# Ledger of designs, part 18: designed miniproteins, single chains

Each design is a single chain, and the fold is of that chain. pLDDT is the mean over its residues in the fold that is shown.

## One batch from the design tools (miniprotein)

Design m601
Fold by ESMFold2-Fast:
Structure m601 (fold): chain A 80 residues (1-80)
Amino acid sequence: SLKEELIERIKELAKKYGFEVLDIEISGEMSEEDVKSLIETIERSFGLMSRVLKPGTTVKIVYEDQRNGTVVTLTVKRLP
């Protein structure tokens, strides 16, 4: 499913940028294009956070797509 694809891609991005995924909550429906746009936004978030967050920091991020009402809540921890 698109939701499962999104979850797996978020986990891969977290690993790439040095984060542990503690929780992912997704509500709403997404197209393949919506998933792609969201992944691009999440990757930018990880890139910025990897530069500024100290190891051991936990962050909760909420992404909302106002066009379709989709909400993604992501809780991640910066790894050493």
Scores: mean pLDDT 86

Design m602
Fold by ESMFold2-Fast:
Structure m602 (fold): chain A 102 residues (1-102)
Amino acid sequence: KVIAYVSGGTPEGAREAARKAAEDFADGIAVVSHNPEALEAAIQAAKEMGAKTLGVRDSSPEAAARAAYALAQRGFKNIGVVSDTEEAARAGAEAAEKALKK
């Protein structure tokens, strides 16, 4: 199961996106952001909800895809993607879904 959320690159948006991902049963959450405060807010919110995180200070679709793929390779089956943009969220979700199909 893969779920993607767009934070908009703000600490508040990132915190809420990570919380929603964890509430939707993501046990591994890929967090990608150009804003270090947003990245830290999302990671902290996910940890408080019991989810594990992989954080990258890069808002590109490529960074989101690599982070989500890495979580799938580590054995997470319920993966959340939290990104600054819809394009990065979509790239991360696609990469995780392809990895989980195997």
Scores: mean pLDDT 84

Design m603
Fold by ESMFold2-Fast:
Structure m603 (fold): chain A 96 residues (1-96)
Amino acid sequence: MGPEEAKKKTLDYLEKNNMKIGLGALALQQFVKYELEGKEEKAKEYAEKAREYAGISDEEIEKLIKLAKGEGTEEEIEEAKKLEERFKKEVEELKK
């Protein structure tokens, strides 16, 4: 099974089990990965999914895009790291 198929199965599982925060965190991870790989269309798709599932604002998505492109300010980089840590904690809470 390819990495893309594995991620799709994980998303389907999380949706079925109503783990919206987990879905948002996974979508955010895929967004960053695809931005770094230069796959802009897929990156946009996962940014939209992260917005939908985790309630990530358009401003937060734009900050992550700038960070991935290396255009982010120190403040934007710090905020993006805080966002990732926030979603990691939310995922850990859902595992309880």
Scores: mean pLDDT 62

Design m604
Fold by ESMFold2-Fast:
Structure m604 (fold): chain A 62 residues (1-62)
Amino acid sequence: MLSAAERRWQDAAANLLAAGERDPHAIAAALTAAGAPADQALPLAEGLARAVENGAEVTAGA
């Protein structure tokens, strides 16, 4: 894990991904709402969506 701020951003994105959201734009909007810079939010959202597509799981799903 990184800074406390990045943990908050990832938590917001993980919540959307758990709800079935796959659109990087929607995930980026949640990241900016959690405090991520708008210019950084889309690349972060793309990375998270790609990780889920590759079957990467954090502790969300047992």
Scores: mean pLDDT 71

Design m605
Fold by ESMFold2-Fast:
Structure m605 (fold): chain A 87 residues (1-87)
Amino acid sequence: STVTLRAELVSSGVLRGRRLLLARGELDGRPVLFALIQVSPTRLRGSALLHDDEGRLVSALAEGELLPDGTLLLRVEAEWRPAEILY
């Protein structure tokens, strides 16, 4: 299953020739960090990272959309696993 949420852009830059965006959001009162690569002018892909109910760092695949109005909409695949950040 997939969860959709709005995220706040924290920072952006270039990593190894790719546009990297860092964003944060909230899922059920928990902070979620996103590390995303821009794959087209409007499309982002990467990972979501949060602490689970046991305090462990877990990650899931995330896709995002950068809308013309600057809105950042992110979708998280609800298959959480031990944290793995692509960089």
Scores: mean pLDDT 77

Design m606
Fold by ESMFold2-Fast:
Parts: C-alpha cells; structure tokens; sequence
Structure m606 (fold): chain A 67 residues (1-67)
C-alpha cells in the first residue's frame, strides 16, 4: 500500500474526527521521515481526506470534522 493509505489507516484507527497528530509524531509512528510524511499528508489534504493545521512551528494532521 502507499504511504498515503498507511497514513489514512493510522488516523482512522488512532484518532476521532477533529483530533490531530503532529507530522513528526506521525512519521515516527509509521517509521518514515518527517519529509515523506509531510509530502503524503499534503497530497491527502489536497484530496480532502485529511486536514492540515499549523500551530507555531509544528504542522498537525487529522481527520476532518463532520459537516
């Protein structure tokens, strides 16, 4: 499976809608570089499958809240 699919599966298993995890922590959990996790998460965000938020110096990824 792609890194994008692994990210989605991880978020669906470990987070609820509206929750988030840092890109660095996600990368550590999946055993990939932060750069690889960031690139894959940005692709997922463009597809509307995840939400990216920056707080200070840290980028977070999470599941979108329901409408």
Amino acid sequence: STLEQRILNYLLENLEPGEEISISELARALGVSPAAASKAARRLAKEGKVVLRRRGRTTYVGLPEEL
Scores: mean pLDDT 84

Design m607
Fold by ESMFold2-Fast:
Structure m607 (fold): chain A 109 residues (1-109)
Amino acid sequence: EAEIAKEIEGLKQKKDEAQKDALKQLLNTIIQAYDEGVDASEELVGKLLKLGFNQLVRLMVNLMQYASLENALKLAEAFSQAVRKLLGSSSAAMVIENMVLDMQQLLMS
């Protein structure tokens, strides 16, 4: 029973580590695009927005867990700008901005 419990925990850890690595790679890709220019970050976030607004918001929250404060601010700006431009909605951009601020406060506490 103890060996089976360790094996299940090992499989869960491997799955969580693969997901963590994928999120870290995506975060680095978004930050690199942001550093290259607004058009590059808008193009990348625009492709992610094709998954749907709610999925984009969930992705942003997941990425924020692995971001430094500096990278979190860059991520927030990239998503906010792309959503504002592509959806033409200040309210949708405000939802993303408010969610990022809430996440940043939680990460700094």
Scores: mean pLDDT 69

Design m608
Fold by ESMFold2-Fast:
Structure m608 (fold): chain A 89 residues (1-89)
Amino acid sequence: MLEDLRKLLEDALLKQGVPKDVAQRLANAYEKRISSTLKVLKDKGDQEGIKIVEEGIKKAIEYLKQGKVGKALVVLDEALVKADESLLK
């Protein structure tokens, strides 16, 4: 899932005319942030937070397949914020 998200995000950014180095850095930054968040959620046993992130990834992948990069990034950012909020409860 994370590798698929990274590849789809990089490809979608390239198709929108984003330079390759910028597209790669942005896609890698999202993969790293999501991976780090999932690690913390798993370490704490926060199953609800894990579900929020996984559903966010699936929805973002759907938008990326449609070329809707902005909507995909909004969905990912919102899912990560909600997962962080779950950890603070």
Scores: mean pLDDT 84

Design m609
Fold by ESMFold2-Fast:
Structure m609 (fold): chain A 84 residues (1-84)
Amino acid sequence: MKEKLEEMKKKSEEIKEKFKDDPLLQGAYQSAMALLYEEGLKEEDIKKVIEEVAKLLLEAANSPNEEEAKKLIEEAKKIVEKAK
């Protein structure tokens, strides 16, 4: 259990470095990370949500189209909301 949380924190640090210049990407990722503090959620489910959100936000960061980037960020937010 501890190893999985530490592994997620290490990956989280790398992702935060990529998003540090974009407040929208940071905000969406922070919302996903907040699930670690939610009661009643399984660790495996939280990990899947965080990984899925990170993937969408990385695609948004690499998108040359601002509207597509916004859609990916909104999809990430919906995944976090649905996981609650």
Scores: mean pLDDT 73

Design m610
Fold by ESMFold2-Fast:
Structure m610 (fold): chain A 74 residues (1-74)
Amino acid sequence: SPLERLDTLIAEFESNLDAPLSELQELFRRYQAEADRLLDEVVRRGDWETAEELVRRRQEVNERFLRLVDALRA
């Protein structure tokens, strides 16, 4: 399932939140690239319900990451 694949990508990324900021930013870029590929696959097959849920879960992860980066730079 694309949602299960995204959940795995999120879990792998979030297991590394204690990494140094530079490494964490690189890990986030890799996570975003894989999540973008997954969304593109789902959109191409016309699975709009799954695409919408992928976008929602990605927004939550992005918001958590931005808050973490802001806290680490403060």
Scores: mean pLDDT 86

Design m611
Fold by ESMFold2-Fast:
Parts: C-alpha cells; sequence; structure tokens
Structure m611 (fold): chain A 71 residues (1-71)
C-alpha cells in the first residue's frame, strides 16, 4: 500500500541519516530528531493520514540532506 511505502521510505531515510549523524558533534540531538520524524511518519501512515505521513518523510529527507552536507 502507499502507506507502507511512505513508512518504509521514512524509516530508510532516518536509518541512513542516523548512521551519518554519528560523525557530528551533536549526533544524539540529530539522531533523536530523525527518529521522531520516522515515528511521526509511521503513526500518520498507520492512521491513514497519507498527507501528514508524506510531510514527515519530506522533513526527514531535508534533515538527512543537512547531515550529508556536514559530514
Amino acid sequence: SEAEEIAKRALEIAKEGIELAKKLPDAEKVQNELQNLAVGALSAAGAGNLELARKYEEEARKLKEEVEKKV
């Protein structure tokens, strides 16, 4: 389903971002933010709120891109 695809993408983005963030001085803060966004996407998708789930996925993607620029 589309909900499962959104949730899977958000989890993959968060997982990759969390791994990259280990190199940052504020790793724990960034990792917690990525984890919260992934949980938000999962919760929204599970509730059938696909628009909110996509918003969380997009916010996770943007945060991961910021991490990539710093490492």
Scores: mean pLDDT 87

Design m612
Fold by ESMFold2-Fast:
Structure m612 (fold): chain A 67 residues (1-67)
Amino acid sequence: SLQKELEKQKKRDELLEQEIKKLQEEEEKSKKENPGEDFPVVSEQDFQRLRPRMQQLREQLEQKFNE
């Protein structure tokens, strides 16, 4: 059933979104605490973890919207 699969994806998307928001908040805090740092390694790691999750979430949302 497509409905069950969509529900499963929606739950995953919500969990990913929550994690992404937490990581973004931590990233913003790190940048705020170190405003003079150019290309900080810690922030880069956070963005690296966010990228694949955000892309997957975007693809799922886009597919649902286009359907």
Scores: mean pLDDT 64

Design m613
Fold by ESMFold2-Fast:
Structure m613 (fold): chain A 62 residues (1-62)
Amino acid sequence: SEKASAPGAYFGTGAPGSQEHIDALAALLEARPGLDPARAAAAVRHVLEGGSLEEARAILEA
């Protein structure tokens, strides 16, 4: 692994795109078995691009 001077805010801090946010998003998707795949993709993309889980939930609910 490379060492960068001021990195790592995205890794292990609970920031958007972290494993914790991905796990929470997966739980939201699993709770909605009739979800539109296009909306699911939009919500995933939103979180990965730094959006909040609440905003992703709004995308899922339309």
Scores: mean pLDDT 64

Design m614
Fold by ESMFold2-Fast:
Structure m614 (fold): chain A 66 residues (1-66)
Amino acid sequence: ENALKKLLSAASLTGDPELIAFLLNISVETVEKYADEAVEKGLLEKEVIDGRTIYRLTEKGKEFLA
């Protein structure tokens, strides 16, 4: 729960998994793993733009942080 909230809070500031990893002080592989789990739960959206993965908070993800 706390780890997921930290991930979603970081994702609210940036969609870039490398920057999320920097903010959370964890590996980018860990970010991608948990962010993809959050996408399956409908808390994040995943988009690939020019070969780059970007994560965005959904309405459900914003409600989870509230």
Scores: mean pLDDT 82

Design m615
Fold by ESMFold2-Fast:
Structure m615 (fold): chain A 69 residues (1-69)
Amino acid sequence: MDELIEKLRQAIRDGNEEEALKYATELGEKLGQPELAINIAKVVMRLVKEGKVTPEQAAEAAERTLRDL
């Protein structure tokens, strides 16, 4: 699980939507909530694109939210 979280964080930092959604799906399946995990990744990546958060902040928010599932 922690390895998948770190891979998701790296994909978010790199702006790689395809990889971020892939790792979010795998994490969500392990947590029993794939749709919610995918939605979290999409939301944080949108906030980065809109300049509302940094990629680092987005990665931290995604990890924190997924750990609370």
Scores: mean pLDDT 81

Design m616
Fold by ESMFold2-Fast:
Structure m616 (fold): chain A 83 residues (1-83)
Amino acid sequence: MAGLWNATATDEKGNVYEGVAWIAADGSVTLLLQKVGSNEAVIATGKVTSYDAEKQTAVVEADIPTSETTSEKVTLKVKLTKA
């Protein structure tokens, strides 16, 4: 599962995120996501919760910031497809 993946997620407020994920050989995940309709990009780390080798898909849970004025984060379930 290591390597570059396409990433997509929707949060509980209906915001859509698209981008890429890098999964390292140790299973650590780095996400670069852009909020659709915005010029904002976020970098987040996550953990693989599900992997399907036959379909080349994975699910990652990651915490992303909700606002620049708070330390508040939301947990996203990010869907990955092999790039």
Scores: mean pLDDT 74

Design m617
Fold by ESMFold2-Fast:
Structure m617 (fold): chain A 114 residues (1-114)
Amino acid sequence: EKNEKARELTGKAMVYLDEGKFEEAVKYAEEAIKLLESDPNADPQILASAYYNLGKAYLKLGDFEKAVEAFERAYKLAPDSQKYPVLENLAQAYEKAGDTEKARKYREEAESLK
């Protein structure tokens, strides 16, 4: 039940990202995260997707420090098959935040998954 609603909210965040409505994308991603983090039976893949969408929205809004935080959470929760796009965005977020050393580290990790 909570996983179903969180999936719906995560889907709404994706739709708003595609429409360029980044503040709305943040709102729905945060609502999904709140719901999942309150549930001990939360699906980690849905939570990873919610954090990934939150990171993308913050990256587009220019809030690079919050984008880094969200992508780091997505990376820890994502299955191996989905880590590559998370690492690519995490590297970009670190670069935009001014941490060129961590940006290089995560870019190298992304390349190792090819």
Scores: mean pLDDT 87

Design m618
Fold by ESMFold2-Fast:
Structure m618 (fold): chain A 85 residues (1-85)
Amino acid sequence: KEKLEEALKHAERALDAIRRGDYQTALEHLQRAVELAKEVDHPYAKEAAKSLETAIKALQNGDVVAAEMGIREAIELLRKALEEV
């Protein structure tokens, strides 16, 4: 449960960083969220990791809107995983 809670916190901090225009900090939080989510053996955690990896690629390509969408999808998936563990 602890890794899911930390992954969720990092995903939320990444979203806040994007809203402030701090894309470097957002990428650092997204990378940490992916690492934590991948360590959890749960279908929703695995889907969240994929959404976060897609958000990283979008942000690196300057697609801020796609990055925010991917992060929000990952947050919902991580919350669902937390309800099942």
Scores: mean pLDDT 86

Design m619
Fold by ESMFold2-Fast:
Structure m619 (fold): chain A 85 residues (1-85)
Amino acid sequence: MFSPQVLEDVRERGELVFEVVPLSAERSEGYDRSKVQRFRVRLRYEDGKIVVSIEPEKLKYEVDPESREEALRHAEELKERLLRT
């Protein structure tokens, strides 16, 4: 279900972006931020509708596959939650 705040922010700004990172990365000693895949969930208000897209953040180095899968799962969960009525 859309939060009234999220709906209002998207409507006023035309766009709202959430950054999603893997939870396992937050507590990892030796965590290299440049090698951990992040995803952005972007909401755009267009013609009375909210369009939701998931965008990977561009990295210079190869991403840890486990980190990528965790972050993508979190991004998909956020997208589903935002699209629920």
Scores: mean pLDDT 63

Design m620
Fold by ESMFold2-Fast:
Structure m620 (fold): chain A 94 residues (1-94)
Amino acid sequence: SVEELIAEFEAFAEKLLNDESLSPEEKMDKIAARIVNLLAHMVDAGYSEEEIDEFLEHALEIFKKYGKKLGVPEEKIKELLEKIEKYKRELLAA
């Protein structure tokens, strides 16, 4: 379910936030990669565009919140958001 995927993503992101072996930038890169992987999984599993949009709304809010909390530069956050949006477009256009 979308709710289970959101909960899984949130738990993954929280675990990364507390990982002292990773830099703030590395944490954000890994969170962005997880969003991309979950998008691919949702499309392969036959989730609707509405369900994908619901997941992304929550995931991107968490992503932006953590980016600010970790002190990652706004420009780096924008770059990663643009990469996620581009991937979503390419994935849904296929």
Scores: mean pLDDT 84

Design m621
Fold by ESMFold2-Fast:
Structure m621 (fold): chain A 70 residues (1-70)
Amino acid sequence: SPEEEAARLARVQKIIELFKKGEELLSEYQKTGNQELLDKAKEYFIEALKLRGVPEEEAKRIVDEYIARK
């Protein structure tokens, strides 16, 4: 239905926005060393993964691994 399609598109758009915000904060953290920025970046990445259907505990592990490999 048009409503289901609109809901899917809105979810995809939100996921993209959350990843962008997370990457911006992570980039600022890499310049400043400010732990608050890292914590906020992790929150955005976890929320984006949860919207993709990843369980919270798995999302936390994925995000920690991603950051550790940078």
Scores: mean pLDDT 87

Design m622
Fold by ESMFold2-Fast:
Structure m622 (fold): chain A 82 residues (1-82)
Amino acid sequence: SAKKAAIEQAQKRAKLVEAGSSTLAGLSEMRAARLRRHIEKNGLPEEEIRRAQEEVEKYLRLAREARDLAEKAKKEAEALAK
């Protein structure tokens, strides 16, 4: 009973972390795409483009770290279920 609950909770947590990180990554990618489209149309300064790219890279890195944590949680839950 208690072991089943712990495994279920770990799996739910992994899914939430994975969903949250995926959403953050997707939003960051959409923001970057919008900025590039807006820049091409309106001729924004290259310095603003560079800053936006750095911001996207930062969020993508954070998303990758979150995904790695979710994967580790999943593997632990699977090991407990075995």
Scores: mean pLDDT 72

Design m623
Fold by ESMFold2-Fast:
Structure m623 (fold): chain A 89 residues (1-89)
Amino acid sequence: REEEIRELLERAREAGRRARAADARVRALQAQLAQAQAQGAPQSVLDALRKQLLDAQVELGVARLEGAVAVTVGKRLGGDEEELRRAAE
């Protein structure tokens, strides 16, 4: 169980890293989409950016869910909730 808690802490850290990377992509794509809209870019360009943004938002959601699951399971196994939550950030 202690080894399982360590594995969940590592999974929480990995989920946190993926969530931060995906969040950065979401922000960059939101800025790109706003700029493209302001410049009157073709609909095909806007649609491509919206698709990329949706994919990045899904990845962010999945990473955050993985982190939340690792925190919840780790806590139930006797892990420190604050340490697990900090790792998943």
Scores: mean pLDDT 87

Design m624
Fold by ESMFold2-Fast:
Structure m624 (fold): chain A 75 residues (1-75)
Amino acid sequence: ERLTRAEAEELVAAFRHLDTNGDGLVDVDDLGTRLLNLGLSVPLVQRLLAAADVDGDGRISEEQFLAALEPLVVP
């Protein structure tokens, strides 16, 4: 699956909206639910979350999320 730059920007905005406590970290379950609600497929969401949660702590930083999105964004 591929994402346009505009779709990737929408996903980043959703990530920032989920960071309600301003600690720069979002829970994997909260992010997964939001991505599914935005219309992403289950396999794509699982791939993104696995790539972003590099240390397996159940929390994803904005930097980790951007890094996980970059290979999926079309030029």
Scores: mean pLDDT 76

Design m625
Fold by ESMFold2-Fast:
Structure m625 (fold): chain A 60 residues (1-60)
Amino acid sequence: DELLEIMIDTVTETMRELGYSEEEIQEVVDLARRAAAAGLSMDEIVALIQEKVAEIRKRS
């Protein structure tokens, strides 16, 4: 799935540039891959990523 890989690469690169830890990046990647494996749409996966990133930001 080329779109999923491009999205994951973009998210991980952006998160690294913004100073997120590898552990936090891994949480987001794992969520995206599990959601895709569960048959969620790309729009649903993007929404879950945004929610997870917001949750991680709230921890700081």
Scores: mean pLDDT 81

Design m626
Fold by ESMFold2-Fast:
Structure m626 (fold): chain A 66 residues (1-66)
Amino acid sequence: SAEEVIEEAAKGTPAEQRAAMAARYYLSQGLTPEEIAERLRKQAPAVDPETQEAMLRLADKLKELS
């Protein structure tokens, strides 16, 4: 599930935890896993390189759920 994928990221590195926090926010707004992935990809260029990589990796995992 999306929550399980996000929870695993939240247990990772600080960058993965930041990506997970962004994804949890979108999930709380009622977005689907596919919509969350698109939001993370859109935000990725605006953050630091480590957080960008974590956001893109999390987005890929969320797309696999659809």
Scores: mean pLDDT 85

Design m627
Fold by ESMFold2-Fast:
Structure m627 (fold): chain A 66 residues (1-66)
Amino acid sequence: ADLAAHQAAIYASNALYYAQQGDNEKAQEYIKKAQDYLSLAQSLGAPQSMLDFTQQLISQAQQLIS
């Protein structure tokens, strides 16, 4: 049941990685994917702690590319 939450976290981690490398284009692509899977995970009732963790990674990636 947590597959969507797990996938969102993976995409969010990739987004942060590419943002740290200065690859803003790839970072933005992975931010979008992470957001899509985060929304799906939320709709499926994933644990709030996992959703919060993933959102923090997305927010950090967004701050690095802005």
Scores: mean pLDDT 84

Design m628
Fold by ESMFold2-Fast:
Structure m628 (fold): chain A 96 residues (1-96)
Amino acid sequence: GRTRQEETFDLEDAEGRRLATVHLVRETEGDAHRLTLTVTGLDGETATAVIETRDEAAALRAFFTTLVEGLRAGLPLAEAVARARAAAEAAVPPAP
């Protein structure tokens, strides 16, 4: 059956400085995962990414690694989130 889980957590850099707050909605049906990430910046702006994947761990690792790098580089939130989404999609190639 389909399952749904929600969590909210702070995204921090390697030094423990808060970069953003993330609200993650996980929806799973069999081996398919739909991840909805709403990222709220320190100024209260928001950007949302939706990722569909069969490897949640690989997708989330790529997403957060790229998001932290973009935010630390001073990218606008929307651009940092868009790059992170692209990295997550690239980390899990589509099934042949």
Scores: mean pLDDT 83

Design m629
Fold by ESMFold2-Fast:
Structure m629 (fold): chain A 81 residues (1-81)
Amino acid sequence: SMSMKKEEMKVEMELGALEVSAAAFEVLYKKGKLSREDFQAFLGKIRKKLQELLAEAQAKNLDQSVIDRIQAELARVKKLK
């Protein structure tokens, strides 16, 4: 439905913003512009937002491909140390 497509688009836009933020923090950390402590703190905030986004997508019964993409990014970010 059009309503469901709008909800999926909002979740996908929020996921995209979190993916870009995580990648930016990774680049800054690799360049020595962020301490390990600050990097881990920023990733912690991103993980929390991804968990909230996953719960929202599941509660709204969004398409499994959207849920899978959020789970994949959450798993990727959790492996960063």
Scores: mean pLDDT 87

Design m630
Fold by ESMFold2-Fast:
Structure m630 (fold): chain A 90 residues (1-90)
Amino acid sequence: MSKVSEKALKLAIEGGKLGLKAAVEKGRVELGSGIALLAVGAVAEADFFKDGETAVRLLEEAAKLAKEMGDEKGKKLFEEAAKLIREELG
């Protein structure tokens, strides 16, 4: 795993944690579960399956759900993670 990929995966994990916390605090557990599943899927695709294109798509969908929940910080973390993986793909 490259240093850039490691940073992207850490951002995705942090975004997932914030999404779950915000969902519990706002009573939007369904959205928080969706965000967590997309973040875990993105980490698996990028790190285990080596499918960066799918990882980017999952992170972009997680950012949309974070925005719907009003989690601007989580949205930005997912967008930054997607950008880093996309740049590594070339």
Scores: mean pLDDT 80

Design m631
Fold by ESMFold2-Fast:
Structure m631 (fold): chain A 92 residues (1-92)
Amino acid sequence: ARETVLTIAAGLLIINPDKKEEVLKIVELALQSAKYEKKGNYIESYRYLYIAARELSRLAESLGFSGYAERARQAAEQALEELKRLEEEERK
């Protein structure tokens, strides 16, 4: 999931360099996800990954890249499902 977000972000950065600041903010969210995973905080890891993928999907859609938008949307949905599963496990 995080690799998908970073790959799409790299693609957008190459194709549309005037959106560099917006893309780099999304990359920072994906890096925060990685930092939380390394600390064993999977809930915060997937929360940041969901936000990064959702923002990336919106950015790609606004630029007319429907294929990138759909792949990022799928990554966001997968991260959200995993986040919900982990939050339910911690409540038990």
Scores: mean pLDDT 82

Design m632
Fold by ESMFold2-Fast:
Structure m632 (fold): chain A 93 residues (1-93)
Amino acid sequence: SMEEKREFIKYYVDVIVDTVEKYPDLTDEQIDRIADAFAETLKDEFGLSDEAVEEVRKVVRDIIRDYKAGKLTPEEARKRLEEELMKIFEKDS
């Protein structure tokens, strides 16, 4: 259900944002690995298309980079990740 997808996203979005807060020296390569791992997890759990998986990678990477650059607060980063990921699920369904 969309509710199950939202709860799953919320949990992992919190983990991602907390990780970036705890490790401010994360490299772009490490951020790419986080985005890849999360996109593959969503593919495995919810059966996202290859196109949707690629969109997840880009969205997660871009938002983490903006957050790390101080362009987003932690709350804004969480909200934008949740909103963009839910849009991807709606388009892929």
Scores: mean pLDDT 84

Design m633
Fold by ESMFold2-Fast:
Structure m633 (fold): chain A 95 residues (1-95)
Amino acid sequence: TSALRNAAELAEEAERYARRGDFEGAAKKAREARDTLLSARPYAEKAGVGELVEEAIRKLREAERYARRGDGEGAARKAREARRYAEEAIRKMEE
């Protein structure tokens, strides 16, 4: 759960940077969150939350792409969606 919590925190940071118009910061935080989830993928699959983690990874790739294009609203929305998927994965693992 530590890696999933770290990824959720990084996704929240990506959303904050995107809202401020710091697109480079947003892209960097989205990439860091994605890399964290990629390293946790085998553990997430074994825990039965692999699909939620894959959705979070997909949303973080979209957040990075929107940030690189200067779309702060798109980047923030996708980062927020990624955070929600990561948080849902944590909740299911605590059951």
Scores: mean pLDDT 88

Design m634
Fold by ESMFold2-Fast:
Structure m634 (fold): chain A 87 residues (1-87)
Amino acid sequence: EEELERLIEEMEENISNPEVVEGAREGKRLYLEDEKAAEEKAEEAKKKLEEIKEKYKGKPLDEEVLKEMGRLLGIVAVIELVKEKKK
């Protein structure tokens, strides 16, 4: 919990994209409620990111897609970093 909060603070200081920070906060909330469900959501977010990347390959990204990508990246980043620190 405390470690997740510190990580989100670091992201806020170093990342100017508010959607990524909100995704990180969502990932923290999910992880604190149910670690297993949060890990499953991170895997779903990774798949969704790959789908967006493939769908928009060579096409312009609209603002809604960029915001969704930022949110998904934040969720994945927080959950993966917590898993890595537990190793």
Scores: mean pLDDT 73

Design m635
Fold by ESMFold2-Fast:
Structure m635 (fold): chain A 94 residues (1-94)
Amino acid sequence: MVDLKTPKSMEEAREQVERLFELLKELIRKKAPVEEVERVLKAIVHVMQEAGVTPSAEIQELFREIVELVEKGEEEKAVEKVEELRRMIMEQLE
């Protein structure tokens, strides 16, 4: 279950995003429906936007790639792309 709070600071946004990434990896490993994976990815984007950060085009492309890999049942590749997405988003949040 995803509990979203409006981040009061960039640090709080980073903490929320980290928790959402851990949930995302768990859902992928459990072979959860793609809709659940998309919901968590949208939650990550929402936290970034609430922190005043617009996701880059590269982040948007990686979002789509993760969804496609999950739909194809390529969990290992999807998790690798989730770790890449985490790195890029954490760089955007400083």
Scores: mean pLDDT 80

